# Designed miniproteins, single chains: the designs that were tried, part 75

Each design is a single chain, and the fold is of that chain. pLDDT is the mean over its residues in the fold that is shown.

## One batch from the design tools (miniprotein)

Design m2587
Fold by ESMFold2-Fast:
Structure m2587 (fold): chain A 70 residues (1-70)
Amino acid sequence: MSKEEAVKEALEFAEKLERELVREVVTKGKTYSKEEGQELILKKVREHLEKKGYSKENIEAALKELEKSF
């Protein structure tokens, strides 16, 4: 799998997670700071890419691009 595929997967999954976080705040009454939300997204994206079998190098590149988008 390519670096470009890892970046695309990371961005798409992060968008999905942001929607799920909003839903979780509504359904569970949880409150997240912007920093806590960003850290949770980065952690879950890393775990998702590892589960999908992306290389460590491609995962780190994808997370770096995602972090820049915040």
Scores: mean pLDDT 76

Design m2588
Fold by ESMFold2-Fast:
Structure m2588 (fold): chain A 76 residues (1-76)
Amino acid sequence: MEELGEKIFLAVLKTLDEIAAEHPEQRELVEEAKKRIYEAFEKGDIEGIVNIALETGRKLGPEAYERIKEAIEKAL
């Protein structure tokens, strides 16, 4: 369970960093999301990581949402 949580955490962070690099105007939203995801990871809240990532994707746009969803599915 811990290894799975770490894989999801790292996959989500990598995808968010890629989105921020491609869309610098979204960097503040991405950094805020990363802080929330880090807090969820410290608590062992895997569902929280997934929910925050997908919520952030919805705010960033449909393409970002699909990329985040695929990253999570591949980490499983």
Scores: mean pLDDT 83

Design m2589
Fold by ESMFold2-Fast:
Structure m2589 (fold): chain A 58 residues (1-58)
Amino acid sequence: SKEELVKKADELLSKARDLFRQQRWDEAATLANEAYKLLKEAGLSDEEIEKRFEKHGF
């Protein structure tokens, strides 16, 4: 469902932020890209996706 995709994306963004703080940038970027794909599949606009990333410190 859309809600499950968004929830999974939020979990990936939280994990990506933690990895970014650890300076594990390649792993952080991989998870952030996976989150982006899930949010697109959920039908979010580019603006909504950007706001979601900002909420997670990106």
Scores: mean pLDDT 86

Design m2590
Fold by ESMFold2-Fast:
Structure m2590 (fold): chain A 72 residues (1-72)
Amino acid sequence: DASLSPVVRRARALLVEALGAEVLAADATHLTVRLPPGYTAEDAVTYLRSHGIRAEIVARDGDVAVLRILPP
């Protein structure tokens, strides 16, 4: 999507490819993801941080997390 920032695109790729997350929505600053069993929103944020991406948990609903992706 041309509207995604490079950092959001990288965060999306990391969550999908490494954790098996499903991306439900994405924009220039936010990702809405469904996390696989055994992973929390906090695990996703910690994983992104280990790859140099800062993220905040904005909302949670069961296995769905809304993450704000911060500029580098």
Scores: mean pLDDT 82

Design m2591
Fold by ESMFold2-Fast:
Structure m2591 (fold): chain A 113 residues (1-113)
Amino acid sequence: EKEKKIEKETEEVAEDVARRIREVLGDEELAEAAREAILKASLEVKETIIENYKIFKENEEKVPEAGKEAMRLMAEIIRKGYEEGGLEETARAVLAGLAKAANETEEAVKKAE
C-alpha cells in the first residue's frame, strides 16, 4: 500500500521535473534522463525526492522569483551529473538538486517574512 502510493507520486514528480528541465534548458535528453533516474531510484530515495519536491512546490508559490532561480540551479546540477556519470550520477544529482531547490526556496520564504 505505502509502496503503491510512493510509485504513483514518483511518476508525477518525474514527469513534472522532466517538463521543468525542458522548459528551463530545452534539453529533452536530460529531461528524459532525469525522469528515468527518478523512476528507477530506491524507495527511500523516491520518498526523499517526493518530500523535497513538495517543499519546493509549496515554497515556489510563495516566492516565485526565488523558485525560478532554484529551478535553474537544480537543472544545472542535474545536467552536470548526467555529463559526468550518466544515469547513475543523474539520480544522485536529482536528489542533490531537489534538496538544494527546497533549501534555497525555504530560506527565501524566511527572508520574505
Scores: mean pLDDT 83

Design m2592
Fold by ESMFold2-Fast:
Structure m2592 (fold): chain A 63 residues (1-63)
Amino acid sequence: MEELRRGVEEAKRLLDAGHSELDAAIAMAKGARGFSTEEVREEGEKAGLSQRTIDLAIELLET
């Protein structure tokens, strides 16, 4: 859970710094290894990430 939380925090930091939603999704996906798609979605939503960023992170995790 700590790795996923760090990935979400990094994704938010990247978006705040003006990076793309894809860059944020990649950072989130790296922290999401070993977590279910439901856990990734819930953590991203709690952190206020856009649906598109969450969907991209899940796609990267599933491939």
Scores: mean pLDDT 80

Design m2593
Fold by ESMFold2-Fast:
Structure m2593 (fold): chain A 63 residues (1-63)
Amino acid sequence: LSDEELAAAGREVGRFVEEHYARHGYIDPEAFRAKMEALGLTPVGEPRDLEEAERAIVRAVLA
């Protein structure tokens, strides 16, 4: 993926996670992994909150 495509993918995962967390109060690790993989990002860890999710997304984009 290009840098622009990686950045766009990261933003899309971030939006997905924020919406999911707002709706359910937690991050489903399987849903997070599936969304990351669908956008061509390597899933990193199993974030428990939005801060951990943001760090995981940034790491995946910058890898």
Scores: mean pLDDT 76

Design m2594
Fold by ESMFold2-Fast:
Structure m2594 (fold): chain A 58 residues (1-58)
Amino acid sequence: SSDLERAKAKSVEAAKALAAAGKLTEEQAQEIIDRALAAKTSQEADNAVVRGAILNGA
């Protein structure tokens, strides 16, 4: 759905922004991106960024 696609795009942008800010490595950001793109719900896509950032100390 469009909501899921928007959530995935937002999560990808958030992961890239965190990497650009030096809060994540490129590898950590890519792991979050891969997880967000594999999400089946908008909540899963949002959680990919939140969990990835927490687990990686961002």
Scores: mean pLDDT 81

Design m2595
Fold by ESMFold2-Fast:
Structure m2595 (fold): chain A 61 residues (1-61)
Amino acid sequence: MEVERTIVLTRWDAAGNELSRVEIRVMAPDPDDLKTEEERIEWTRLLTEKVRRQLEERRRE
């Protein structure tokens, strides 16, 4: 089953100043539903791709 997850990404400079903060919501399979290592790898890949797409769209807006 897919569940909604909120991911917060924060970037800092070398002096400790916050450069950016992005909150994104992603629909992804529940990790508790994963039964094999292959499913876990695919879940990580899917989540990473969805996060990357959301960040690309926010950069264009």
Scores: mean pLDDT 69

Design m2596
Fold by ESMFold2-Fast:
Structure m2596 (fold): chain A 66 residues (1-66)
Amino acid sequence: GSMEEKLRRAIEKAEEALKKYKDDRTVLLAMRHELEELLEQAKKVSEELAERARKILEDVDRLLAE
């Protein structure tokens, strides 16, 4: 698949993981690191995917601030 298709799948997995592991600090910290890399890649390929990655990253940061 294209880079865009791979990024879309990764973002969808992150959205699902956030719902399942919102109380798991270890998982959230790992997701934050992966989302930073995903966001950098998405910015080069699709603004839609970059926005979605930013939103997940913001949600992860809010949960980690609790």
Scores: mean pLDDT 84

Design m2597
Fold by ESMFold2-Fast:
Structure m2597 (fold): chain A 78 residues (1-78)
Amino acid sequence: MEELKKQLQELVLANAEAAAGVAPTPEARELFEELVSNMLSGKMSEEEALQTLLDLYREDPELWHGLWRLHAEAIAAA
Protein backbone atom coordinates (compact mmCIF):
# COMPACT_ATOMS: atom_id res chain seq x y z
CA MET A 1 0.00 0.00 0.00
CA GLU A 2 2.75 2.51 0.86
CA GLU A 3 4.25 1.75 -2.58
CA LEU A 4 0.92 2.66 -4.24
CA LYS A 5 0.79 5.94 -2.28
CA LYS A 6 4.38 6.69 -3.36
CA GLN A 7 3.62 5.93 -7.03
CA LEU A 8 0.55 8.19 -6.96
CA GLN A 9 2.50 11.05 -5.31
CA GLU A 10 5.29 10.67 -7.89
CA LEU A 11 2.73 10.88 -10.73
CA VAL A 12 1.18 14.01 -9.15
CA LEU A 13 4.60 15.69 -8.93
CA ALA A 14 5.59 14.62 -12.46
CA ASN A 15 2.36 16.07 -13.93
CA ALA A 16 2.06 19.19 -11.72
CA GLU A 17 3.37 21.61 -14.36
CA ALA A 18 1.41 20.10 -17.28
CA ALA A 19 -1.86 20.00 -15.30
CA ALA A 20 -1.54 23.46 -13.71
CA GLY A 21 -4.90 25.20 -13.71
CA VAL A 22 -6.89 22.11 -14.73
CA ALA A 23 -10.28 22.22 -13.00
CA PRO A 24 -11.95 18.92 -12.02
CA THR A 25 -15.11 17.97 -13.92
CA PRO A 26 -18.36 17.22 -12.04
CA GLU A 27 -18.07 13.57 -13.15
CA ALA A 28 -14.47 13.22 -11.87
CA ARG A 29 -15.44 14.91 -8.59
CA GLU A 30 -18.41 12.55 -8.06
CA LEU A 31 -16.28 9.47 -8.79
CA PHE A 32 -13.51 10.71 -6.46
CA GLU A 33 -16.02 11.41 -3.67
CA GLU A 34 -17.56 7.93 -4.17
CA LEU A 35 -14.11 6.28 -3.95
CA VAL A 36 -13.27 8.21 -0.75
CA SER A 37 -16.71 7.44 0.76
CA ASN A 38 -16.41 3.71 -0.08
CA MET A 39 -12.91 3.58 1.44
CA LEU A 40 -13.93 5.40 4.65
CA SER A 41 -17.12 3.28 5.06
CA GLY A 42 -15.16 0.02 4.58
CA LYS A 43 -16.93 -0.92 1.32
CA MET A 44 -13.57 -0.70 -0.46
CA SER A 45 -10.10 -1.36 0.93
CA GLU A 46 -7.58 1.51 1.08
CA GLU A 47 -5.34 -0.46 -1.32
CA GLU A 48 -8.20 -0.99 -3.82
CA ALA A 49 -9.10 2.73 -3.71
CA LEU A 50 -5.46 3.80 -4.23
CA GLN A 51 -4.99 1.31 -7.09
CA THR A 52 -8.18 2.60 -8.78
CA LEU A 53 -7.01 6.22 -8.45
CA LEU A 54 -3.54 5.30 -9.76
CA ASP A 55 -5.03 3.57 -12.82
CA LEU A 56 -7.41 6.50 -13.50
CA TYR A 57 -4.58 9.03 -13.06
CA ARG A 58 -2.38 7.13 -15.54
CA GLU A 59 -5.17 7.04 -18.16
CA ASP A 60 -6.26 10.70 -17.76
CA PRO A 61 -3.84 12.72 -15.60
CA GLU A 62 -5.35 16.07 -16.67
CA LEU A 63 -8.84 15.07 -15.50
CA TRP A 64 -7.67 13.76 -12.12
CA HIS A 65 -4.81 16.13 -11.24
CA GLY A 66 -7.09 18.96 -10.09
CA LEU A 67 -9.01 16.70 -7.70
CA TRP A 68 -5.83 15.04 -6.46
CA ARG A 69 -4.32 18.40 -5.48
CA LEU A 70 -7.37 19.20 -3.31
CA HIS A 71 -7.85 15.77 -1.70
CA ALA A 72 -4.49 13.95 -1.77
CA GLU A 73 -4.03 14.11 2.01
CA ALA A 74 -7.50 12.67 2.70
CA ILE A 75 -6.70 9.59 0.58
CA ALA A 76 -3.13 9.23 1.91
CA ALA A 77 -4.15 9.67 5.59
CA ALA A 78 -7.01 7.13 5.52
Scores: mean pLDDT 62

Design m2598
Fold by ESMFold2-Fast:
Structure m2598 (fold): chain A 90 residues (1-90)
Amino acid sequence: MSEARKEAEKKAEELARELLTAPPEVLEQRKQEALAFLLSLGRPDLAQEFQKLFEEAEEAVRKGDLEKAFELYKKAFEIVYLAEAEAKAA
């Protein structure tokens, strides 16, 4: 539903802002939690897409492109929160 999508986007945006200033250990922990969650849903396709976006975001941070990093982290966690919303709807 449109409401679930908007809620997922909002949560992803808030987390993306936190991740831009997070220490590497927190970034790795968030990444592993998200991957484990998506795999627990039987969605290795989403886990692979999440990992790719997350690693691209880390690369953008290393290059100093914080705007690109923010958008990539947001997209990565939108996958997670949308999957969570779908699981709750089932």
Scores: mean pLDDT 83

Design m2599
Fold by ESMFold2-Fast:
Structure m2599 (fold): chain A 77 residues (1-77)
Amino acid sequence: EIEELINSAKTEEAKKYLREALEAYKKGDLEKAERYIQKAYLADPNAAAMYYLAALLNEKAGRLDGAKRNREKAKEL
């Protein structure tokens, strides 16, 4: 589950940004989602949930190669 994956992030700051990114994605605010993913990366660059959300965002934007790479990265973490 994505919420469980978010809770596995190493810092509370990263968890907060990942939750904001997920909510923005659900509402269709892709620009806001992307900004929060970038903030999450700075807070915890090894958070699997960040790469998973980046994959969803890339897929929604039609960037299928980017979506595949981010999904593979999330599985490695």
Scores: mean pLDDT 83

Design m2600
Fold by ESMFold2-Fast:
Structure m2600 (fold): chain A 70 residues (1-70)
Amino acid sequence: SSEVKERAEALAEVILDLLRIALDVTEDLAAQGKVSQADVDAEKAAVADFEANRDQIIAQLEKQLKLQLA
């Protein structure tokens, strides 16, 4: 339904925002010498992968939300 799709889209945006926060935290820790550049690159890749697969992730979230409402 339209409502379930809108909820899935909103949830995907929250997840993406959390991934971006994780990247920012990891970059800050790398600046302090506490984690490696490889850790930063992995978080950047996670954000890029989510953005590249956004429509598929929304579709999966919609399926899961429909199951919880049944």
Scores: mean pLDDT 88

Design m2601
Fold by ESMFold2-Fast:
Parts: C-alpha cells; structure tokens; sequence
Structure m2601 (fold): chain A 104 residues (1-104)
C-alpha cells in the first residue's frame, strides 16, 4: 500500500517535530492511515488514525496542514479500497494503525 507507506513516512517526519514542514507531513500521514483503516472496516484503527493525524497537524494550525491532512485521507481511502478488493483488508488496518502510532 503506497499510500499507507507514505503515511508512515509523513508520521515519522511529524514525530520528530523539528519544523512546521515536518508537523504538516505528520498530519498527512495520519489522514492516510485513518482513510485506510476506515476503508478496511476497522472503526478503531480509523479513529486512531484520525486522532493521530489531527494531533500531529495541530502544531502549526495552518491551512496547508489541513490541506495535507485531507489529501492524505483521500489517498488512504483509495489504498484501503484496493486492500479490500484484493481480499486483504487487515493490511490496510495495520498500516493505518502504524501511521497513527508514529504520528503521535
């Protein structure tokens, strides 16, 4: 899942929290994880991803962070849909949880 991997990278950058750009990336990662989890049908993974993305994105409270979060969520939803079609929804759920965990 390319979107979930991008979510993990974004969350990792945001976790380090050294710059506004890194915080913005964390928000996008959390959004991607939330989308993937939701599409996979795991409400808990989806909620954790959403909360993690929101918390990671709050550092700068910028419109760019909101935009990156929304873009990540959209991409995550597509990745989750693909995981469901190939019959491996748990992959999407696990990637979403890991992205959310790193974003915290």
Amino acid sequence: MEAAEAGKLGAEAGKKGKTPEQVSQGGAGGGAGSGAGHAAGDEKASEEGRKGGLEAGKGGKTKEQSLFGEMGFGVGMVAGGVAKVIGDPEFGVEMGKKAAEKGK
Scores: mean pLDDT 50

Design m2602
Fold by ESMFold2-Fast:
Structure m2602 (fold): chain A 63 residues (1-63)
Amino acid sequence: GMAEIQELLEKLDEIEREELRRYLEGELSPAEAQARAFARMKELLGVDTDEALRAKIAELEAA
């Protein structure tokens, strides 16, 4: 339902913010932070490719 979609969007945002924070704190390079964020998001949404991840995010945002 819509509540589940909102929860997924919140979790995706949390992943991006966590990896960005690690980059800003000097723990990761920008490329490493981006790669980790995408890997975690793909695992959360059950997709294997960056294209499928972008498609799923667009679908969730359009709902």
Scores: mean pLDDT 84

Design m2603
Fold by ESMFold2-Fast:
Structure m2603 (fold): chain A 68 residues (1-68)
Amino acid sequence: PAPYTSNPESRQASLQTAADLHLVGADITENTEFKSLSAEQREQIVQQERDAARALQETLRALGLAPP
């Protein structure tokens, strides 16, 4: 469903920031070794974060709020 949109610029900034945070989270997880986590578990987390960022980018494009 379409969310609330009152200002296209502020909405674009919010969604872009969320996508960027997911990508940063993926990068940190990929480059951090956790002794209690398997390589497969780390890869799953990275994939989930990248998928979330991709979904947000697709939402931005669908709403006509693509980044510059």
Scores: mean pLDDT 71

Design m2604
Fold by ESMFold2-Fast:
Structure m2604 (fold): chain A 88 residues (1-88)
Amino acid sequence: DAARQAGLEKFKAEMDEEKLKEFEEFRKKQLEELEELLKKEGVPEEILELVRKAKEGDKEAAAEALRAIAELRGQTDRVPLAEAVGLF
């Protein structure tokens, strides 16, 4: 299987970079899902902006987004974000 052999060779050559890229892509995907969930729930744009900045690697925006999400999760009557907390 030529495709499998080529894939394995590329995997071995880029093993360290692949693991880092996989984690970063996973994190970005989770934050994209969180952003869509928050949009669906009608969360304020200021919180959505923090999530977008977190997707771009802004650590301070990520911390502020987590804080805002935790506050909204405490207000379950308005925005049920219990599952979203697991995405960070």
Scores: mean pLDDT 64

Design m2605
Fold by ESMFold2-Fast:
Structure m2605 (fold): chain A 95 residues (1-95)
Amino acid sequence: MTPRPPPPSVEEQIQRSLESLGLGIKQAEADGITLTEVEPTQAAKEVAERLKKEYGITPTRFVRVVLGGKELPIPVSPDLTPEQISEAAKEVYKS
């Protein structure tokens, strides 16, 4: 298949917004970005464990984001890139 990879605009926007707001999630929601701090699900805890083992970074918060049309609780940290988070989430949510 030769479709171009989707632009990381949503993940980039989320990362930039969280960095700029210092994890001001409610303010990001007011700006039209649906970022809600949520309790971690079992799957989200597994994503966080993979990120900790793979990159040595413990996520500070779990936020609900829309990726590929699904609302997913995603661990976030200013030290993690959207690509690192996405790869870990893919391994957990692929079933």
Scores: mean pLDDT 58

Design m2606
Fold by ESMFold2-Fast:
Structure m2606 (fold): chain A 86 residues (1-86)
Amino acid sequence: SKSEKYKEALKKAYEMTKEHIENIIKTSTDPVIKALAEKELKELEELYKKALEKVFNTREEVIEEIRKLARNSDIEKSIEILEELL
């Protein structure tokens, strides 16, 4: 179904953003940057859980949630994933 494809795109956006943040935590030598990244990771998890409770009927609704998860950093890749899954 379209809803399942939209949730798959959302999950991919979450996974990509999570991996990016986890890499910052792993590779950063600055304790302030690490602390900020850890806080961002926690906020990402909570945001993703809330997004999973939503029913998506349109591509635009999913793109808005992907933007929130990716914080606009990975928007192009997230949109490409959505296009492939559509």
Scores: mean pLDDT 76

Design m2607
Fold by ESMFold2-Fast:
Structure m2607 (fold): chain A 81 residues (1-81)
Amino acid sequence: SVPEFKTPLKELSEEEARLLADLFVHEMRLLVEENPDISEEELREYRERFLAAVEPKVSPELLEQIRRYLEEELERIIRER
């Protein structure tokens, strides 16, 4: 039993937030493979939209960790083409 803790269904756990970030990275890889002419600016816009959607559902610390992860993964995708 959990007498004191209520987790609202509208908030993301750390595990859920990280899984969504991984899914986003996978989708970005597919997008680049299908659209090799896509700009770095467009990819960054997708990143910022994702971060804006998760921001109200995660802690500021977790949001910063996700932002760094996405920046590193998007740079890797761009370099690998």
Scores: mean pLDDT 78

Design m2608
Fold by ESMFold2-Fast:
Structure m2608 (fold): chain A 83 residues (1-83)
Amino acid sequence: MKVLEFKAGQSLEDVKQRVIEAMREHPEVKVVIESPRLVTSYLMAEAIRDAAAQLGAEVEVEVEGNKVIVTVRAKTPETQKAP
């Protein structure tokens, strides 16, 4: 598991790129976003969701006080039996 920490004011593109890079090395990435305004944290969480969707990964969002925690997990492909 890799933990990434972001604060308000970071580029959304930089956030996306760092998450994508971490997901290449780690099947699970936990992103902690700290902002005095939850709205800013949710915008960053949406950017992370976009990146995760492009990777086919699962996203879980949790709010703890003024922090938003986004867990990105590689989706395990379900092996279907051949007919």
Scores: mean pLDDT 73

Design m2609
Fold by ESMFold2-Fast:
Structure m2609 (fold): chain A 72 residues (1-72)
Amino acid sequence: RYFSREEIEARVEAHFDELLPVLEELSKYPSLNHPGAREAIRKLQELLGLPADGVAGPETVYAVRLLLERTN
């Protein structure tokens, strides 16, 4: 994958406060791959420095899981 898990962890940590509102927006949808979630996924990817394609691939899913773990 493009980013290692360690790099994703560091980016989630660095941008945590900015990512929280995006995570809350994503919680309105039943899955990260829902068409309505696409714009929120792009914003998350932009904040993390990932390719902003709006598709929740493994790196995007891992970042969301880290955010949920830290807020739970």
Scores: mean pLDDT 79

Design m2610
Fold by ESMFold2-Fast:
Structure m2610 (fold): chain A 94 residues (1-94)
Amino acid sequence: STPSEVVDEIIRQTGKILEEEGWAVRTFRIDTPPEEVRAWTKKLLEEGHEKVAVLIPGYSIDEQAERGGITYSDEEKQQIIDAYFRAGVEVAKK
């Protein structure tokens, strides 16, 4: 069990890492309506963003993708996994 504050910092750092790698990123609450999450992802895809990530504390990467209506390639999933891992390492150093 990870304290909520540590989870929030990992999500924040994950978003920063992904943005530095060219991703368009937004964090949503677990209770955000699916329609609101999908509206944001649709808008960014329509604007020509090829890398769009939805981050939701308490959701797996696959659950985050499903909530956003996004399909990740295996390479894109690995980039998100690597960003979460690096974020966890950075948070653990502090």
Scores: mean pLDDT 84

Design m2611
Fold by ESMFold2-Fast:
Structure m2611 (fold): chain A 55 residues (1-55)
Amino acid sequence: SSMEHRINAAKITLESMGVSKEKIEELTKKLKALYDQYGYISDSELLRLMLETIE
């Protein structure tokens, strides 16, 4: 799936779980930076970063 759709889905999920807007913003920046650097983010890496954001 497109990376933009993946990032947007992650944002919606975290918002529904009550994660702060500031944490979601930082995660979004990190995901975009990783995508720019490597050209792809694996599903496992995305999930790991989302779980770290919840903590």
Scores: mean pLDDT 81

Design m2612
Fold by ESMFold2-Fast:
Structure m2612 (fold): chain A 63 residues (1-63)
Amino acid sequence: SFEERLEELEERLEKAAKEGNREELLEIETELGVLMIEAGVEKDEERLEKVEKLMEKVEEAKK
């Protein structure tokens, strides 16, 4: 499900950020981009907000 994919990406993000794994962070960003398009097409504001929050965390982890 969408929620399961988000949960998995959040767990992967925590690990990748801790390890400084830039390749994994880029992969997570790509997958979040797909979810953002899906939520946007469906006009699901709640899901869009959840994806946007994780995207912000990816950007912070990349710094």
Scores: mean pLDDT 83

Design m2613
Fold by ESMFold2-Fast:
Structure m2613 (fold): chain A 67 residues (1-67)
Amino acid sequence: SPEVVAEVLAQSAALRAQGQALIQLPQTVPLSPAERQALIDQGQALIQQSQTLPAQAGAAAEAAGAA
């Protein structure tokens, strides 16, 4: 469904934005090195997840179109 694809893309964009914000946050807030690294790791994980969702949706749409 085009609506489902649009929803997945919107969720992906939101996850990417959240991940980028978490990576940038430690630059403006006084945190311990461990807390800073935890936020960076979480942000990177969200960015990675944002790439996985559209790829899976695109592959499913391609398979349906090819059949």
Scores: mean pLDDT 73

Design m2614
Fold by ESMFold2-Fast:
Structure m2614 (fold): chain A 80 residues (1-80)
Amino acid sequence: AMDEVIEALRELAENPSAENVARFLEATDKFIKEHPELQKEVSELVTELLRDLNRAKTPEEQSAAARRAIEKVEELKKKY
């Protein structure tokens, strides 16, 4: 469910660890399997977040990237 993706992103925002990135990827993979019509939008979100996390210089910037991703997921949720 979309709420599982949001939960994983909140955990990532609180602690930007490889484990929390993996949890986010697992949640998005599950969501895409349940909603294949959203595969493109979710894949773009994942790509953007991973890019932002890789470019971040501080844990605070990594947390900010995760919070921006939450906003995008919330916008997607409003459509469905």
Scores: mean pLDDT 83

Design m2615
Fold by ESMFold2-Fast:
Structure m2615 (fold): chain A 74 residues (1-74)
Amino acid sequence: GKEAAEKAVKILEDAGDKVGAEELRKTAESTGYDLEKLIEAAEKLKEMYESLGRKKGAEAAQKALDLLKEAKEK
């Protein structure tokens, strides 16, 4: 849980999405690194960025989402 959360946050930070990275980090800390809740948060970020036409943000959110889903399947 924690390692996957940290990697997902880093994906958003590296893409320049400091706000999304902070939101995902807060979700991780408040839920005890619950992968299901982190997946929900990443999906919401992706949908928000897609609706706003923010392609770079949407792509970063998708990469974070894919990483979190892969961690859950283990």
Scores: mean pLDDT 81

Design m2616
Fold by ESMFold2-Fast:
Structure m2616 (fold): chain A 70 residues (1-70)
Amino acid sequence: STSDKLVNSIQTLIESGGNDTDIEVQLGVLSIQKALGFSLSDTSRTQLQSLLSNSKLSSTLKAYVEELLL
């Protein structure tokens, strides 16, 4: 799905050392997609959950990921 591709893109940006602004924009797009009724797959939910333990992701961006998992 579109949201699954976006979650993969977010993880790739984090693992490759992408800047926080680019990651925040991608998370914002995912939040908008969720608000429009696009659901996350189990795979994408697991992927987002793994980001909460990723030392490359800032605490502020981890809070955004936690909100997306609600």
Scores: mean pLDDT 81

Design m2617
Fold by ESMFold2-Fast:
Structure m2617 (fold): chain A 101 residues (1-101)
Amino acid sequence: SEAEEAAKKQIKRVEESLRAMEEVAKEAIEEAEKVGPVAQPLIDLTRKTLEKATELVKKYIDEAKKSKDVKEITRLGILGEATAGIGTITSSSVKVAARNL
């Protein structure tokens, strides 16, 4: 149905945001590793944020896949994108800090 197609597109958008977060987190860790042991707390923060954000995003995606309510699916998609966005902002900040050390 058209409603199922709309739901599929929303989930795809959330999955794309998750992949973007994962890529920025990887880059942030790689830059921080070049700084050495002094940056270890920033690497740990990045990994912890990535882990928690990924878990929450996957929970929202799973709930959206089970829902028959397009409005609920849309809300879950917004929450998923916002969660991945927080992870991306955190990782981007770590990457910038590491590059200036």
Scores: mean pLDDT 87

Design m2618
Fold by ESMFold2-Fast:
Order: structure tokens, then sequence, then C-alpha cells
Structure m2618 (fold): chain A 83 residues (1-83)
């Protein structure tokens, strides 16, 4: 079913989402972008895109322009790599 496929995609993407969040917490912008690219190339893009979209919204709501910029750069990287 489509739900089983979606669940499998989330499981496959979970390590990449964790890496992105860890790099974000560490302030490692380069590592965050690199993890996003790797997720896109490996097909783990769905959960990573959702994670980054939520992070971007949170940063914008808090007025964290630097965090928002990092999230935007990582989003661009995962989308481009997934093509």
Amino acid sequence: SHMERIAAEFEAGAPYARDILANLDAGDREGMVASAKKAGEAGGDTVVILTLAVSLTAFRSQGDEEGARWAEEALDAVVKAAE
C-alpha cells in the first residue's frame, strides 16, 4: 500500500534527518548542507524536507535569520540532489 511505502521512506530517511538536526544543534552549517545533499542522493528526501521545512518555520517565527538561512540552503541542497 502507499502507506507502507511512505513508512519505509520515513525509516530510510530517519538517519539523515537525525544528522541534519545534530548539525543544526552544533551550528555546523556545512555539515547540515552535506547531510541534506546525501539524503537527496540516497532517496531519503521526504522526511528530510519535512524536517527542514518545520525548522525553517520555527526559525522565522523566532526571528532567527541565520537559522532560517541555513535551513533554506539545506532545503535547496536536498531538492537539487533528489533530481
Scores: mean pLDDT 76

Design m2619
Fold by ESMFold2-Fast:
Structure m2619 (fold): chain A 79 residues (1-79)
Amino acid sequence: LKVEKEELPDGKVLLYIEEDGKKAKLTIDLRNKVSLDDAKATVRAGGKQLGLSEKAIDAAVAYVESLPVAGPVRFEELE
């Protein structure tokens, strides 16, 4: 499992996840607010839908929990 973080100047943060040849990108918009529980639920559902391992999903959830605010989450598969 490989995890890389990127902060964008427009108030978005990215988490790149690679496992078993699959690449995924988690985008969080810190300028808009959602509950932490909603953000975590979206990450878990999205990660499961993309076929990520429990370890990868837990790493993504931990990243969301580490942020100063919870924002809307988008989880997408990369080629």
Scores: mean pLDDT 80

Design m2620
Fold by ESMFold2-Fast:
Structure m2620 (fold): chain A 74 residues (1-74)
Amino acid sequence: MAAFAADHAPVKLSPEAKKAVEDGIKRARELRDQLLAEGKSPLEASGAYGEAVRQGVVEAAKINGVPLTARFTF
């Protein structure tokens, strides 16, 4: 079983950090749709989507004051 501690930053995000994640997901979705509209492959679009989401999570971690190492599946 995975161990969880009170210092898990993703569990206690500030409102600003939560908004950074949400904005990252929104940008990722728009980027994916843009790449698909341009005729890029679904694999390439999915890669760009994942990277954009990850950037949002990193930004949220900076706002919250700690690095996030958690994986997200969307």
Scores: mean pLDDT 67

Design m2621
Fold by ESMFold2-Fast:
Structure m2621 (fold): chain A 107 residues (1-107)
Amino acid sequence: SLADEILEDLKNVAKELIEKAQRIYDYIKSLIENYKLTPEQIEELIERVKKFYDKLKSELQKFADEAIELYPERKEEVQKILDEAMSELDRIYKETVELLKKAIEES
């Protein structure tokens, strides 16, 4: 059904956003391992990472909201996909911020 297609699209969007989050984590980890960053540079990266994750969450929420508007009967399934993806984005975000905070403490 078309409703099943929009759920699949939502899952694919969630997957792509989580993969973007993971790539940013890997990039930040590489920067810390290969470069001597100043505390000021690390603090700037924390703020940039926060804004980036806010954007990823906003994009995911917007697609979920649009899916619910088109197929309100699938709201529970959309909410489950959204909650699981938001949880995973929060996990990667926290790990990225902890990595950056640890780099400040070791400087």
Scores: mean pLDDT 90

Design m2622
Fold by ESMFold2-Fast:
Order: sequence, then structure tokens, then C-alpha cells
Structure m2622 (fold): chain A 66 residues (1-66)
Amino acid sequence: SAEEEIRELERRKEEARREKEEYLEKLKSLPDDAPIEEITRLIGETLRAIGEEFEAELRIRRLRAA
């Protein structure tokens, strides 16, 4: 049902938000001499988590609008 799918998407959205926060904290905790590849990797993971959170939100909105 749409309600079950919405509950699953809200759970995934919360998981993505938590991942985003974890990666942002790792970025903030990097030493000044951290290699650029590590910085780039963490930025990429942060952006991926943001994308997953936003995708889940849009899918929830579409299901509620239907």
C-alpha cells in the first residue's frame, strides 16, 4: 500500500540524513594535511546521502499527492 511505502521511504530518509551527518562530522574532523583524495571521497559520500534523502522526500510527496 502507499502508506507502507511512505513508512519505508521515511525510514530510508532518516537513515540517509544520519549518514549525511556522519560524513559531515568526518569532514569537519579531518586534519589540515588530509590528502585531497580523502576530502573528495567524503564530499562525494555526503552528496550521495543528500541525494538519497531528497529522492525519498520527493517520492513521499508524489505518493501523498496521488
Scores: mean pLDDT 87

